# Designed miniproteins, single chains, continued (3), part 47

Each design is a single chain, and the fold is of that chain. pLDDT is the mean over its residues in the fold that is shown.

## One batch from the design tools (miniprotein)

Design m9615
Fold by ESMFold2-Fast:
Structure m9615 (fold): chain A 67 residues (1-67)
Amino acid sequence: SAKDILLERAKAAGIEVPVAPEDSVDQIALKIQLEAERKGLKFNPAAAELDSNGNFKHPDAPLVSEK
């Protein structure tokens, strides 16, 4: 699912966030943004955007930058 892919990408970037089953993709993206900012990383909102088919618009875009 899009949620699982988003969490997997976040984990690959060293970001783990607590998620509830009721959390939307947007809520998970917000949690990732807040955790990234806490760590001094920049969140890339384009990497969390979904197209009309529910696929990531920019699958190769980094979710966060190290700096």
Scores: mean pLDDT 77

Design m9616
Fold by ESMFold2-Fast:
Structure m9616 (fold): chain A 85 residues (1-85)
Amino acid sequence: SKELEAEIHIAMARMELAIAKLSGELTPEMAERIIEHAREAARLGHREGAREVLEELRGLLPLIKDEEEREEVRERVERELAEIE
């Protein structure tokens, strides 16, 4: 079912978020995977879960050490959040 598929994407995004928190490190590649899972979950109808994941990712942006990479990810997160609202 689409609902189950959306929940799987949210679970995968939450796993990546948990890894970032545990390691204290967030790479642009990890952020990209989280964004892709949130986008897919929203497409499948789980907009609330997608928004929660993206809001949590926004809170973890300081874990991206490179300022330029951090700003690129921030812009993408804000764009995705605007699309869900």
Scores: mean pLDDT 89

Design m9617
Fold by ESMFold2-Fast:
Formats: sequence, structure tokens, C-alpha cells
Structure m9617 (fold): chain A 86 residues (1-86)
Amino acid sequence: SAREEFLKMVKELEEIYLKAKKAIEEGKIEEAEKLLEEFKEKVKELEEFLEENPDVLSEEEKEQLRRTLEGALEKLEKFIEEAKKK
């Protein structure tokens, strides 16, 4: 179902986010940058999926998800930039 596909995509994003955080923690900046790009691509895929499946989430749920994903991206970008500065 579209709902099951949505939950799978969210799970994949969560896994990428956790891997990126671990890479940042371990000082693996190149790996973290690669994971950030993978996260961005998966966010785009999820947004396209929601455009194609408008009944999966309400407009309020879509706004909440957008804010959550934007916040996650901003945090990862900030942590990577801070880790690059020595």
C-alpha cells in the first residue's frame, strides 16, 4: 500500500540520518558529506512520492514532515561544516 511505502521511505531516511550522525561523531567528514547527499536525494524522492500519493498524508501532516526534514538537513549541514573547521 502507499502508506506502507511511505513508512518504508521514512525508515530509510531515519537510517541515513543516524549513519550521518555517527560519521560526524567519528570525524569521517567525507562519509558524512556522502550521507548528506543521499539524505537530500531520499527527501526529494519522498516529496515526489507524496505529490503522486496525495491521500497518504493530510496537508497539516505534510507541513509537519517538511519542517522536520528541513530541520534535519540544516542540523546535518551545520554539524558537517563545524567538523570541517579545526
Scores: mean pLDDT 85

Design m9618
Fold by ESMFold2-Fast:
Structure m9618 (fold): chain A 68 residues (1-68)
Amino acid sequence: ETPLEREVRRLIDAIPDPAKAAEYRAKFDEVFSELRAARQAGDTAAENQALKRLGEIVQEVVDDVEAA
């Protein structure tokens, strides 16, 4: 696991609702899969799009944790 993946996992673990935590784990797994595929292909545009989406999901998790 990359340090970024570990940090994201810690954020998910902070979510009080285990069903929401499972949904976010699935979303992050998809985005990290996309990011790895983009890096493997050397597609910097796709990598940047995956990183942008990753940031959006992180913001959703933070908002959910703060709202709880």
Scores: mean pLDDT 79

Design m9619
Fold by ESMFold2-Fast:
Structure m9619 (fold): chain A 88 residues (1-88)
Amino acid sequence: MEKAEEIAEEVRRLAEELEAQGASREEIAERAEELVRRKGREENLPEDVIEITAEAVRQAILDGAPLEEIAELVKKQMILGKKLLESR
């Protein structure tokens, strides 16, 4: 599995588990944001890309976006971030 897809799936599963436990959207957003920052740093992505992705994920969760849409957002942003790091 591509690393971007792996991270996206982790975010989706985390949000799904927390939602099943009755966590608020705010709690889910905070935990997903933390996961994105941690995983982005582990992959050595630029800090700006990590922060933009974390903020986008937080906002999507707070706006009530479907979990599949949130996962796609994470995947696309991580792929873009990696390409920007490698760009000339």
Scores: mean pLDDT 80

Design m9620
Fold by ESMFold2-Fast:
Structure m9620 (fold): chain A 126 residues (1-126)
Amino acid sequence: ADQLLQQAQQYTDQAVQKLLEAARLLEAAGDERGARRAREAAENLQNAKKETQNLANTVGVLIGAQKGKQELQKLLDETQGILYRARRTLASGSPETRQRIENLLSQASQYLQQAIQKYQDLSNAV
């Protein structure tokens, strides 16, 4: 149980790092709105991680995992939305910069999917 929770939180931390790096590149490319959305998604992930840990410690690990899964699903949708927007808004820019941003947002989405899966595995362990 503790190992699955720890793994979900580690994947969440990786997603945060990828979103913050993507935000930096989006800002440098002139997509200030995309950069803001990526930073807000990273902040919301850090808040979701903290809330999930607090619920796991106070109410129970299963309740924490269920809440964590729900919050990460919303943030996965937002991350995918940022990626789809970046593909449109950066189409006339540097192909190399666009590819780097797309790769970072795709990696963030993959880490979020891994974290969601670990919360699901934790919920199924009973």
Scores: mean pLDDT 87

Design m9621
Fold by ESMFold2-Fast:
Structure m9621 (fold): chain A 72 residues (1-72)
Amino acid sequence: MMSRYEVNGKVTIGELRSATLEAAEEKRGRELSGEERLELLERVDRLHKRITGGAKEASKEQARRIVEEAVA
């Protein structure tokens, strides 16, 4: 899987949330329910804090790991 949300060298939490939702919908072959969407967003927020150590933005490598782990 290729993602371009990393182009600017730093990735915001909003970009990560959008990328993760898109990746999850593609993997499932359907739109997410509101409940599934909320669960994924909570997972992204938790992974973001854990992987970045509480930083405001993620590096490109951290962003890739967050999306990959969230949709696994």
Scores: mean pLDDT 75

Design m9622
Fold by ESMFold2-Fast:
Structure m9622 (fold): chain A 64 residues (1-64)
Amino acid sequence: MYKFSDEEKKDIYELVKKAVDAGLSRKEALDTAVKEFKKKYPHVPEEAARREAERYLDGILGER
């Protein structure tokens, strides 16, 4: 299990929020946020980044 720092959490949250604010669909927002996050943090496992992004996306959209 990857342990995210507060800085990594903030960066992925901001990427997800930016994508949602731009009007992207749930899938597009996730794919875009994970892709941009991996450019800055290539050492983070993609699945871990996707799970964290999905958690923030669900919170932002008020979904389950």
Scores: mean pLDDT 80

Design m9623
Fold by ESMFold2-Fast:
Structure m9623 (fold): chain A 89 residues (1-89)
Amino acid sequence: KKEEIQEVIELLQEALLQAKNFLSVASEEKKPLLEEAIKKIEEAIRAVGRGDLEEAIKKLEEAKELAKKAGDEKTVKLLEEAIEKVKKL
C-alpha cells in the first residue's frame, strides 16, 4: 500500500532528524555509535523505498541497538514504532 510506505518513510526521516540532533550534543565516545545509527537509518529508508522490507527491518534493528548504546531513548522509540509499521506493510 503506497500511502503506508510513505508514512513509514516520513517516520524514519523523523527518527533520522532526532538522531542527528542528539549527535550534535553527544560525547566523543557516543558520536561513532550515533553516526553508524544514522547511516543504518538512511539505508533502511532506501530499502523501504524499493520494497525491501526484510533489509529495512534488519537495518532498523541494528540502528536501534546503536542508538540504545548511545543513550538516545527518543530515537530508539521512533525506530521501534517504525519497525512495527514496516512489519505490517
Scores: mean pLDDT 86

Design m9624
Fold by ESMFold2-Fast:
Structure m9624 (fold): chain A 70 residues (1-70)
Amino acid sequence: LSPADRAGLLTVLDFVSSEGVETVPLSTLLTLAENLGFPLSAAARAWLASFADAQGRIPLPALREALLAA
């Protein structure tokens, strides 16, 4: 994951976490990243998809831990 993708995802995650939600659809995260002024790379989108459950939802605590470890 590029430093720019990581920084952007952390920004989106902080925004979503402030709203008190624990899971979001992958499509929602992609839309929020775009709306907050940064596009995610194809590699970042593929990486995010690896966290999605069978319904396409991403658990935010697991995503935050992975971003902090990267």
Scores: mean pLDDT 77

Design m9625
Fold by ESMFold2-Fast:
Structure m9625 (fold): chain A 90 residues (1-90)
Amino acid sequence: SNFDKIVELIREFIEKLRSMSREEAIELLKELEDKIQELMEKMSDEDRKKAAELAQELHDVFLEGYYEGKSSEEIAELLEETLKEKVAEL
């Protein structure tokens, strides 16, 4: 499903974060959000709502970690934990 594709895009994003700078991480987040938005346009209203809630929570966790001065690797760990929790609720 397109929701599964969004989850995979987020997993790829988290893996890439482990090997890049904080400045590159912000740019990569914007690219991820654009790809998620494109997939959401092709989803049902119910699945789109779930995708939007997941994307918003990951966005919030990323920015909180970023502004707390955490490394890209530390942010990646937080995002991985958040994704595992949210996917388990589905």
Scores: mean pLDDT 84

Design m9626
Fold by ESMFold2-Fast:
Structure m9626 (fold): chain A 70 residues (1-70)
Amino acid sequence: REELLERIRELISTLPEEVARELEERLKQMLAAIDAGDNAAAFEAAAQMSRLAREAGVEELVGLVEQLLR
């Protein structure tokens, strides 16, 4: 989990500041939902992150987000 989070944050840091802030907020929401056992909220946050990652051209981030949901 920690290695995945570090890689996700590394990729987010390479993006424009506006996109990076949105991804960090969605990551925070996803992690909070996972810790609370709220699967619906976790999947919603992950879907938003995957959409933003694809729009930004960072396909690697999509796979890492999916790994966090396991």
Scores: mean pLDDT 79

Design m9627
Fold by ESMFold2-Fast:
Structure m9627 (fold): chain A 96 residues (1-96)
Amino acid sequence: MSQIEKLLSELRKALEENNDEEIEKRFKELIPFLLEGNEVTQKKLIKGIAEILVDLLQQGKEALATKLYWQLALELFANNREDLIAKLNLELAKLS
């Protein structure tokens, strides 16, 4: 199992356990891999992140989903990676 697959699995587990602190922690751990990753890694992470954000919204955790989205968007903007936020928004639109 790759490191990113492990991190996504741990984030999914935190979601299933309804543990907001672990969800935030595991979500933040993905950001460096998204910024430093190759195109394949970025595509997998963006899809996984979009699915997690939609799942949070479906669970009624709109405040947490919004917080995580903006934390990610700010980090991507600070690193001149607005292309990645655009890709995330496209994946979110597909799941809506």
Scores: mean pLDDT 85

Design m9628
Fold by ESMFold2-Fast:
Structure m9628 (fold): chain A 67 residues (1-67)
Amino acid sequence: SEFEKKINEIRKIYESTEDPKKRTLIGALLIAAEGLYFLSLKAPDTLPLDVALAELDRILDKAKELA
């Protein structure tokens, strides 16, 4: 799954981040990404998978920028 692949990329950034403050912020982004996936599965008519994937890409980009 493209969604699971990108969440796993955020998780790897989280795990490799040494600064505790940055790691905490990336952890919040990881929670947001997992929540976005959950909502796309529960309410696909309100949050279609393609829209959720686009938002996930923004979250991943922010995690990379923050690390």
Scores: mean pLDDT 85

Design m9629
Fold by ESMFold2-Fast:
Structure m9629 (fold): chain A 91 residues (1-91)
Amino acid sequence: SMEQENIKKAVEKIREAIELARRVGSSQKTIDLLETALKNAFSNKDLAIEYLKKAIELVEEELKREDNAARVVQLSEILKKLKEALKYLQS
């Protein structure tokens, strides 16, 4: 179904965001929230959305405090992927 395809696309974006977050040394709290969202994506979509929104807030706060230009670019890419994942889960 289109709903299941949208959840799969969200999962792919969350996995990509986790990989980037690990690579740039983003906070473990952010990674833990994303892994919890991932775990719940197919079984409890509302819970996955809640944890994904919390992770987005943490990435936005991290981005506001970031002084390194290369890390700003990487955090912006993570944020973009997470916002795309959120749109898929909400559709």
Scores: mean pLDDT 89

Design m9630
Fold by ESMFold2-Fast:
Structure m9630 (fold): chain A 57 residues (1-57)
Amino acid sequence: SEEMIEQLKKAIEIAKKQVEKYKNIDPTKARFYQKTIDALNEMLKKLEEERERRRKA
């Protein structure tokens, strides 16, 4: 769904801002947000692959 892809992209942007915010203040918190970005990117990749499959079918 396009809506889910858009929501994931927005969540990734928010998490990136949190990484920048905590990068020099709380590196452990920044690493937590980076892992969140990695997980969200995996979900985004799966949804984009599903969209690609529908386009080829």
Scores: mean pLDDT 82

Design m9631
Fold by ESMFold2-Fast:
Order: structure tokens, then sequence, then C-alpha cells
Structure m9631 (fold): chain A 70 residues (1-70)
């Protein structure tokens, strides 16, 4: 579908242009899709999303740090 094609293009641009990992690019795409579907997000919902993003980013960072140490 056209939406799937756009997602793949954005993901590749995030990986190549912004230097993001595949996991980071996927996380950004999920966030963008959520924002696009919900124009009005409560402060509580924003905090929950932010917390989930921080947890996922920490996992990616720890994985990178372990690979650099090895």
Amino acid sequence: SAKEKEKKKIKEELKTEAGMSEEEADLVLELLEFINTKKSVTDEEREEIKKKLEEELEKIQKKREEELKK
C-alpha cells in the first residue's frame, strides 16, 4: 500500500540521513503514526508515551554500549 511504502522510505531516511538504528527508526515511526491518529493527546497519555520511548531508547543505548565494549 502507499502508506507502507511511505513508512519504508521514512525509515530508510531516518537510518541513512539521521544515523538512527533500525530500532530507533521503528520507534520514531510508531510515535509519528500515533500522533497522526490522535490529534488531541492528554498530558497523562504524553507522559506514558514518553516513558515508553525513554525505556526503549535506554535498551538500544545499552545494546550499543555493550557492543562497543566488546
Scores: mean pLDDT 70

Design m9632
Fold by ESMFold2-Fast:
Structure m9632 (fold): chain A 70 residues (1-70)
Amino acid sequence: SKEEAAKLLAGVATYALSGDVAGAVAQVEKLREKGFLSDEEADAIIAAIRAGDVAGAVALVQAAAKRLGL
């Protein structure tokens, strides 16, 4: 659902902003598993998180939210 997608995407941003790399990555994998993120979107967000590029990770999350109509 859009509500579930919005909640999970907000969770990615929250974990990334708090420096919880493992939590952020796990949340992205849940979004991938549920079909809310493509493999390309999920891989890009995870790469940004692992690189410590919090701003890039948040921007990618916002782009995915916009694509989903959130």
Scores: mean pLDDT 88

Design m9633
Fold by ESMFold2-Fast:
Structure m9633 (fold): chain A 55 residues (1-55)
Amino acid sequence: SSELRELLERLQAEIDWLEQMIAQGVELPHFTREQAQGLLRRLQRKKAELEEELK
């Protein structure tokens, strides 16, 4: 559905942003590095599940 594609696009943007912040060593005001990396892994897993659903 269009909603699923929009969700995937938003999720990819969030993943890209978070990866860049982590890679640049930017300190996120509400997250530890461990929490940020954990969130990134969860977002990547969710993306994989949604991509499987879109097939």
Scores: mean pLDDT 77

Design m9634
Fold by ESMFold2-Fast:
Structure m9634 (fold): chain A 59 residues (1-59)
Amino acid sequence: SPEVEALEAAIQRVRDTLATLRERLAKSTDPAEKAQLQHDIDLAEETLRVLEEELERMR
């Protein structure tokens, strides 16, 4: 289904973003940058949860 393929692609993009953000957080030594990265990670994790829930509803 085109809708399932689009949703799976969106999930993969969020997972890739999370991997990049987590790598940056692990390498960061700036408290302000760490706080911003943690905030971005929290938002991306919430987005991933919503998208995965939508995918399950379509199955």
Scores: mean pLDDT 89

Design m9635
Fold by ESMFold2-Fast:
Structure m9635 (fold): chain A 67 residues (1-67)
Amino acid sequence: EELLERLRKLGVPDEVLAKVESGELNPITVGGALAALKYGQVSSVEEIVERFGLPREVAEAIYEAVK
């Protein structure tokens, strides 16, 4: 719930938030990918897809929200 609000505040698209709410995406995984980008643990969309198992479109949305 709090995590969904934070993701929305960061500019994550409503379609990605809907997938989190439906259970298609793990909100902790999405938040973890954002944190990893912010702290430089991952540096590309490809690394997000590989490390977190997120669909490319979701990984791209997260990458754009952080950069």
Scores: mean pLDDT 75

Design m9636
Fold by ESMFold2-Fast:
Order: sequence, then C-alpha cells, then structure tokens
Structure m9636 (fold): chain A 82 residues (1-82)
Amino acid sequence: KRDEIVARQVQEIISIAFKEALATKDEAVRKAILDEISKITRLMSQPNPKVEDIVKQAKKLAKLVSDKAKEKIYKLIKKIES
C-alpha cells in the first residue's frame, strides 16, 4: 500500500519534470532533466527501492526545473516521506 503511494508520487514528479523538459529551449537543460528522469525510473524498477534513495534522486531532479515545478516536486517528496 505504501509502495503504491510512493510509486504514484514518483510518477507525478516524472510527469512534471518531463513537461519542463519539453517546454525548455535549452538543449543542455532538456538532456539533464531527461537523464535524471531515466535514473529515477531505473531506481523505481528495482525490487523494493529504498525511500531514502528515491527522495535523494527526486531532489536532484528538482534542482533542474523551474521554481514553480520545484515547489510542486518538493510537496510530492513530502508525501513520499510521510
């Protein structure tokens, strides 16, 4: 049940970041966001991924997006930590 909640929040984080990647005109920023999405997706594909590792990876992704997207991502991280 908790794993399902974590997976849902991570999917929302990925969706927010992916929309930012599509909206950016900076190719280097787009590539960096997509690379970090790939890392969190690989982490989530592991059997029983640690919440600490998921939170750490989500925070790295949050650093690459706009302030508005970052606020949304941090709210989702707080739900993962709860």
Scores: mean pLDDT 84

Design m9637
Fold by ESMFold2-Fast:
Structure m9637 (fold): chain A 92 residues (1-92)
Amino acid sequence: EKEARVITAFLLTAQEVSRLKRETLAEMKKEIKNPDLLKKFEEEVDRVQREAIDLAIKLAEEGKDPYEATQEAVEFARKRLEEIKKKVKEES
């Protein structure tokens, strides 16, 4: 059961965060004209993806429902991506 919860949370979170990553990169590639700034942004997005997946796994291991773990991890990723987008727009 624990393994099933962790695997489910991982797969669902990976899927949703990958979609958020694609949407965020597509949006910001249109706005970021500086290639160095775009590269830093892509690196930050990759870091957020890893952190969100790690969070979902941790929550599922602690006994949280895998759908709740996924929702919390995706919300974490969404908030972090908005912060990073705001910072990059200020630097552009």
Scores: mean pLDDT 85

Design m9638
Fold by ESMFold2-Fast:
Structure m9638 (fold): chain A 74 residues (1-74)
Amino acid sequence: SLDLSKVTRQQLLDLLLRKLDEAARKAGLPEERVAELREKLEAEVAQITDPKHIQAVTAFLLGAPVEEVEAIAK
């Protein structure tokens, strides 16, 4: 189980990259396109400065309802 209060930017990025790999495999995306999306995700995650936002995005990706995500972000 992932403790959301301790989730790091790196753990969020790792989760996003894992989901990207799964989605890309299902869609048959070429490696060049996956590399572009990887760079974009790394840049987007690097812009998140508030730890609560890292926690909220991680919860959303793990399937938490929107009300729970909003509560974490506030």
Scores: mean pLDDT 81

Design m9639
Fold by ESMFold2-Fast:
Structure m9639 (fold): chain A 60 residues (1-60)
Amino acid sequence: SELERRIASLESARGILRAALDFLEAHKDKFDDDTYARDKAAIQAAIAALDAEIAALRAK
């Protein structure tokens, strides 16, 4: 269904963002503190937004 495809797409995007977070943590020493803090906060906010949308779609 279209709903199932939408959820799968969002879960895929979430997986990419999680991998980006893991990469950022693994290479924390390669970034300056300001860049690290901004990028981490942005990725975490994006994951939270995707989690909320996935939960809302699953509740339908």
Scores: mean pLDDT 87

Design m9640
Fold by ESMFold2-Fast:
Structure m9640 (fold): chain A 78 residues (1-78)
Amino acid sequence: SLLEEALRKIEEAQTLEQLEEAARLLIRAVLEYVPDPRKAVALVLRVIGEVLDAEITGDLEAAKARLLALARELLEEV
């Protein structure tokens, strides 16, 4: 599934560019699997915020941990 692929790519990410690619897949998974459009938009904004924070702070590991937590929470719901 897109969600499982996104989770794998987040775990494997070693660079900001790889994290951005994984985040794009996670956004696609959210839009595909979350039926409530308001909840889907809120989750997409959270993903974008984590990537932006990693770009500003340079803390890739913190952003990865938060995106993994979000992806795992979504996986339990789907």
Scores: mean pLDDT 84

Design m9641
Fold by ESMFold2-Fast:
Structure m9641 (fold): chain A 69 residues (1-69)
Amino acid sequence: SSLEEELERKRRELAREIVEDLMRSIVENEEALREWMEKRGASAAGRAELEAFLRQAREELERREREAR
């Protein structure tokens, strides 16, 4: 009932915070991630995927900031 709804809401809030923290960590460490990819000899396609991921993470963080944060 209301208790289950409250617990589910808290669980979703925590999950959202974890995902947001992970996205921020990735964006904050983007140079280290690029260096890691270069050191591993990642393909141009692999590097492009990283850049796409970083862009998506920034856009999602900005969207969340505009909507509720």
Scores: mean pLDDT 79

Design m9642
Fold by ESMFold2-Fast:
Structure m9642 (fold): chain A 88 residues (1-88)
Amino acid sequence: SMMEEQRKAAERMKKIIKEAIEKGSISEEQLKELEELAKKLEPLVEKAREEAARKAADPSVEDGEAVKLLNEILKEASKLYQVEVAKV
């Protein structure tokens, strides 16, 4: 399913971020993989935009699954400020 594929991509992205934080640096290979994972997450971003637009129009609507998953990814990505890019 689309959401299953998106969750797998999100889990891989979070794993790369955690590994980078543990090492204190991120490699160019890891950055490239994060770029490819971001492309795979385009359907998630689009679904999250639609969910957010519906909630903005009607605040009584519950938070959608795509918005929740995207927020998890953004929370992990915010921790990247603790990491430096490894020198070539």
Scores: mean pLDDT 79

Design m9643
Fold by ESMFold2-Fast:
Structure m9643 (fold): chain A 99 residues (1-99)
Amino acid sequence: MLKEEVSKKTKELLELMYKKAEEHKEEYPEAYEKMKEFMEKVEKFLKLPKEEQEKLVKTEEDKSAYVLARIIKGELEEYSEEEIKELLKELEEVLKRAK
């Protein structure tokens, strides 16, 4: 359940960030294009099996998309229950401030 909540909140945050970038695309077109590229990378990692995902990580941005995709897929076996709870609290606080 904790992993599902973290996955859900991470998706909500990502969707909110994309929506904000789209709302301001005429004022900040570069930010919107960067966000679109990042979303494409996250979707690509979500589609690929874990073993193939690591081979595609070449840049810091790729690494961020890879980590985010793993969180969304619930691939958090490396994290303790307490670390997952802390991540959930941080995500809820960021979402509350961003809304």
Scores: mean pLDDT 76

Design m9644
Fold by ESMFold2-Fast:
Structure m9644 (fold): chain A 86 residues (1-86)
Amino acid sequence: GEELVELARKLAEEARALLAQARAALAAGDRAAARRYLLEAEVQLGLLRIVLGLAKLLGEEEAAARIQELLDALEAELAALRAELA
């Protein structure tokens, strides 16, 4: 329940920090650093998907819904940044 949501929030915070670093690197013209931070953010999203899967497996519907909300927001931010790096 709450423990999985708290873990998901921490993973989401780390992913957002990495996405912010990627955007700052891109603004500075460092596309290589931007791609590296983006890849690190993708790793955090992978871990967030595992936490979501665990919440679903345990039947924690309310926790799963809250984690899905965090994941959907981060997926949208990640997709936007990927488009800028293409």
Scores: mean pLDDT 88

Design m9645
Fold by ESMFold2-Fast:
Structure m9645 (fold): chain A 74 residues (1-74)
Amino acid sequence: SMEKRRIVGEAAAPYLVAMTDDQQVALMRGISRATGLPIASVNHKPVQPFTPAQRQRIADILADILSAVRDRLR
């Protein structure tokens, strides 16, 4: 649900914000490759740091993955 996604996103957001730009890029690339979910445009050698909007997108993608895993286990 939207409420569960928001709770997961809010819980994950402090960790995502605490990550270095390189760690955030590695996470986004890993998520994209593993899930095929659309992500903010990121090349394999990013020069630009993530914007706040891109960080929010990472949180949303993480929430989607966690929700999908939960649903498969139930």
Scores: mean pLDDT 56

Design m9646
Fold by ESMFold2-Fast:
Structure m9646 (fold): chain A 73 residues (1-73)
Amino acid sequence: MRVRHPFEVEIEFAPQDLTPEQQTRVGDVLLALEPEVLAARTLEEAERLRDRIVRRLRELGVPVRSSRVRRTP
């Protein structure tokens, strides 16, 4: 299904590749929150989702280098 969403959450990791365990944890967090990201109607909602994703990933030991919200074209 092709849906145009107003915002994307961009997360950058450390220059080293993620371990398979870290990749699984990232995938789980993103899949759990993807419906909310796609349904985000305001920048504030998208920024709260970015914060929740980053916080969960850090709690799971994933090396998050940076994060931001982008507006989709």
Scores: mean pLDDT 70

Design m9647
Fold by ESMFold2-Fast:
Structure m9647 (fold): chain A 81 residues (1-81)
Amino acid sequence: MTEERLRQLQELIELIRRAIETQDPELAREVLERAHELGLIGPTTYEHGKRAIDEGDWESVRFLLRQILRRVRAEIEQLRG
């Protein structure tokens, strides 16, 4: 269980990095969906993020993706002890 979650979180980090670097709306949506499924963001944040992507507001998208990245890194550190 812990090892599988750690792997999913590590995969999400690489996906977030690619989404930020490429500004690809499909990658950004995939990040939001995976973060929501993993319980890293709530439904309100998920909805706000999707709207920002749809509106092409990459400043807000990048800010949110970086917040998710910080949350993922913190959880990985906690899981590793």
Scores: mean pLDDT 84

Design m9648
Fold by ESMFold2-Fast:
Structure m9648 (fold): chain A 63 residues (1-63)
Amino acid sequence: DIDAFAERILARTTSPAIRQGVRDGAEAARKLLEEGASRSEATAVFIGHVLRGIGDQLDEELL
């Protein structure tokens, strides 16, 4: 369950960028599943948003 994965990640991070990526990814994944996309496609989109959040956090740490 993508929502359960999102909740677990949010419980373990205080990074605003990662938290935003997880929220955006969970919303996008839910929408795709409602539109009839595969679980695999929805999971890939979720992971993509989480990785963007991680990238944003790394950029902030380097400043």
Scores: mean pLDDT 81

Design m9649
Fold by ESMFold2-Fast:
Structure m9649 (fold): chain A 61 residues (1-61)
Amino acid sequence: MEEARERGGRGGAAGPGALLAVLGELGQQKYSPEENRAAAEGGAEAGTGGGSRAGRQLADM
């Protein structure tokens, strides 16, 4: 496996694949389609590439 490809995918932090992964997870909760979509959008927006550093800063403040 080449890191170049894996690095671009971040594995569910940002990007279209991340939204699909969140929807799949919510589907197991038996949520309504609205819940799945809202959570996917909210999660992706909060973690669109810049979550680790921001989260650490917020936790420290």
Scores: mean pLDDT 50

Design m9650
Fold by ESMFold2-Fast:
Structure m9650 (fold): chain A 115 residues (1-115)
Amino acid sequence: SMEQEAARRLSVLMFTWTVGMGAVYFYLKTKGMEAAKEELIRELERVIELLNEFRERFNLSPEVEAALDRLLAVLNEAIERLQTETPSEEELEEMLKRLQSALSDFVNAFDAQLS
């Protein structure tokens, strides 16, 4: 069903996010902040690609579309900031918390649509 396909793709999105953040952490500890920043940009771009597939594949409610637009805005803002300056560890943590919050809002809105 469409609902099962949507749930499966949400699982892929959450798995991709978790693995991607693990890779960023690994790069931070083994290669330093510049390498972690470059990996984070790649992982955020991968998440954007998955999110664009949600828009193309599913008839999203206005509430889900609004949450998706907010998440994409936060993702693009993070990429732009990372391209202009290398963050401190504190700035990186704050950025990741903002990204996680926006992602959770999107997931919750989409889960509500499926219910």
Scores: mean pLDDT 87

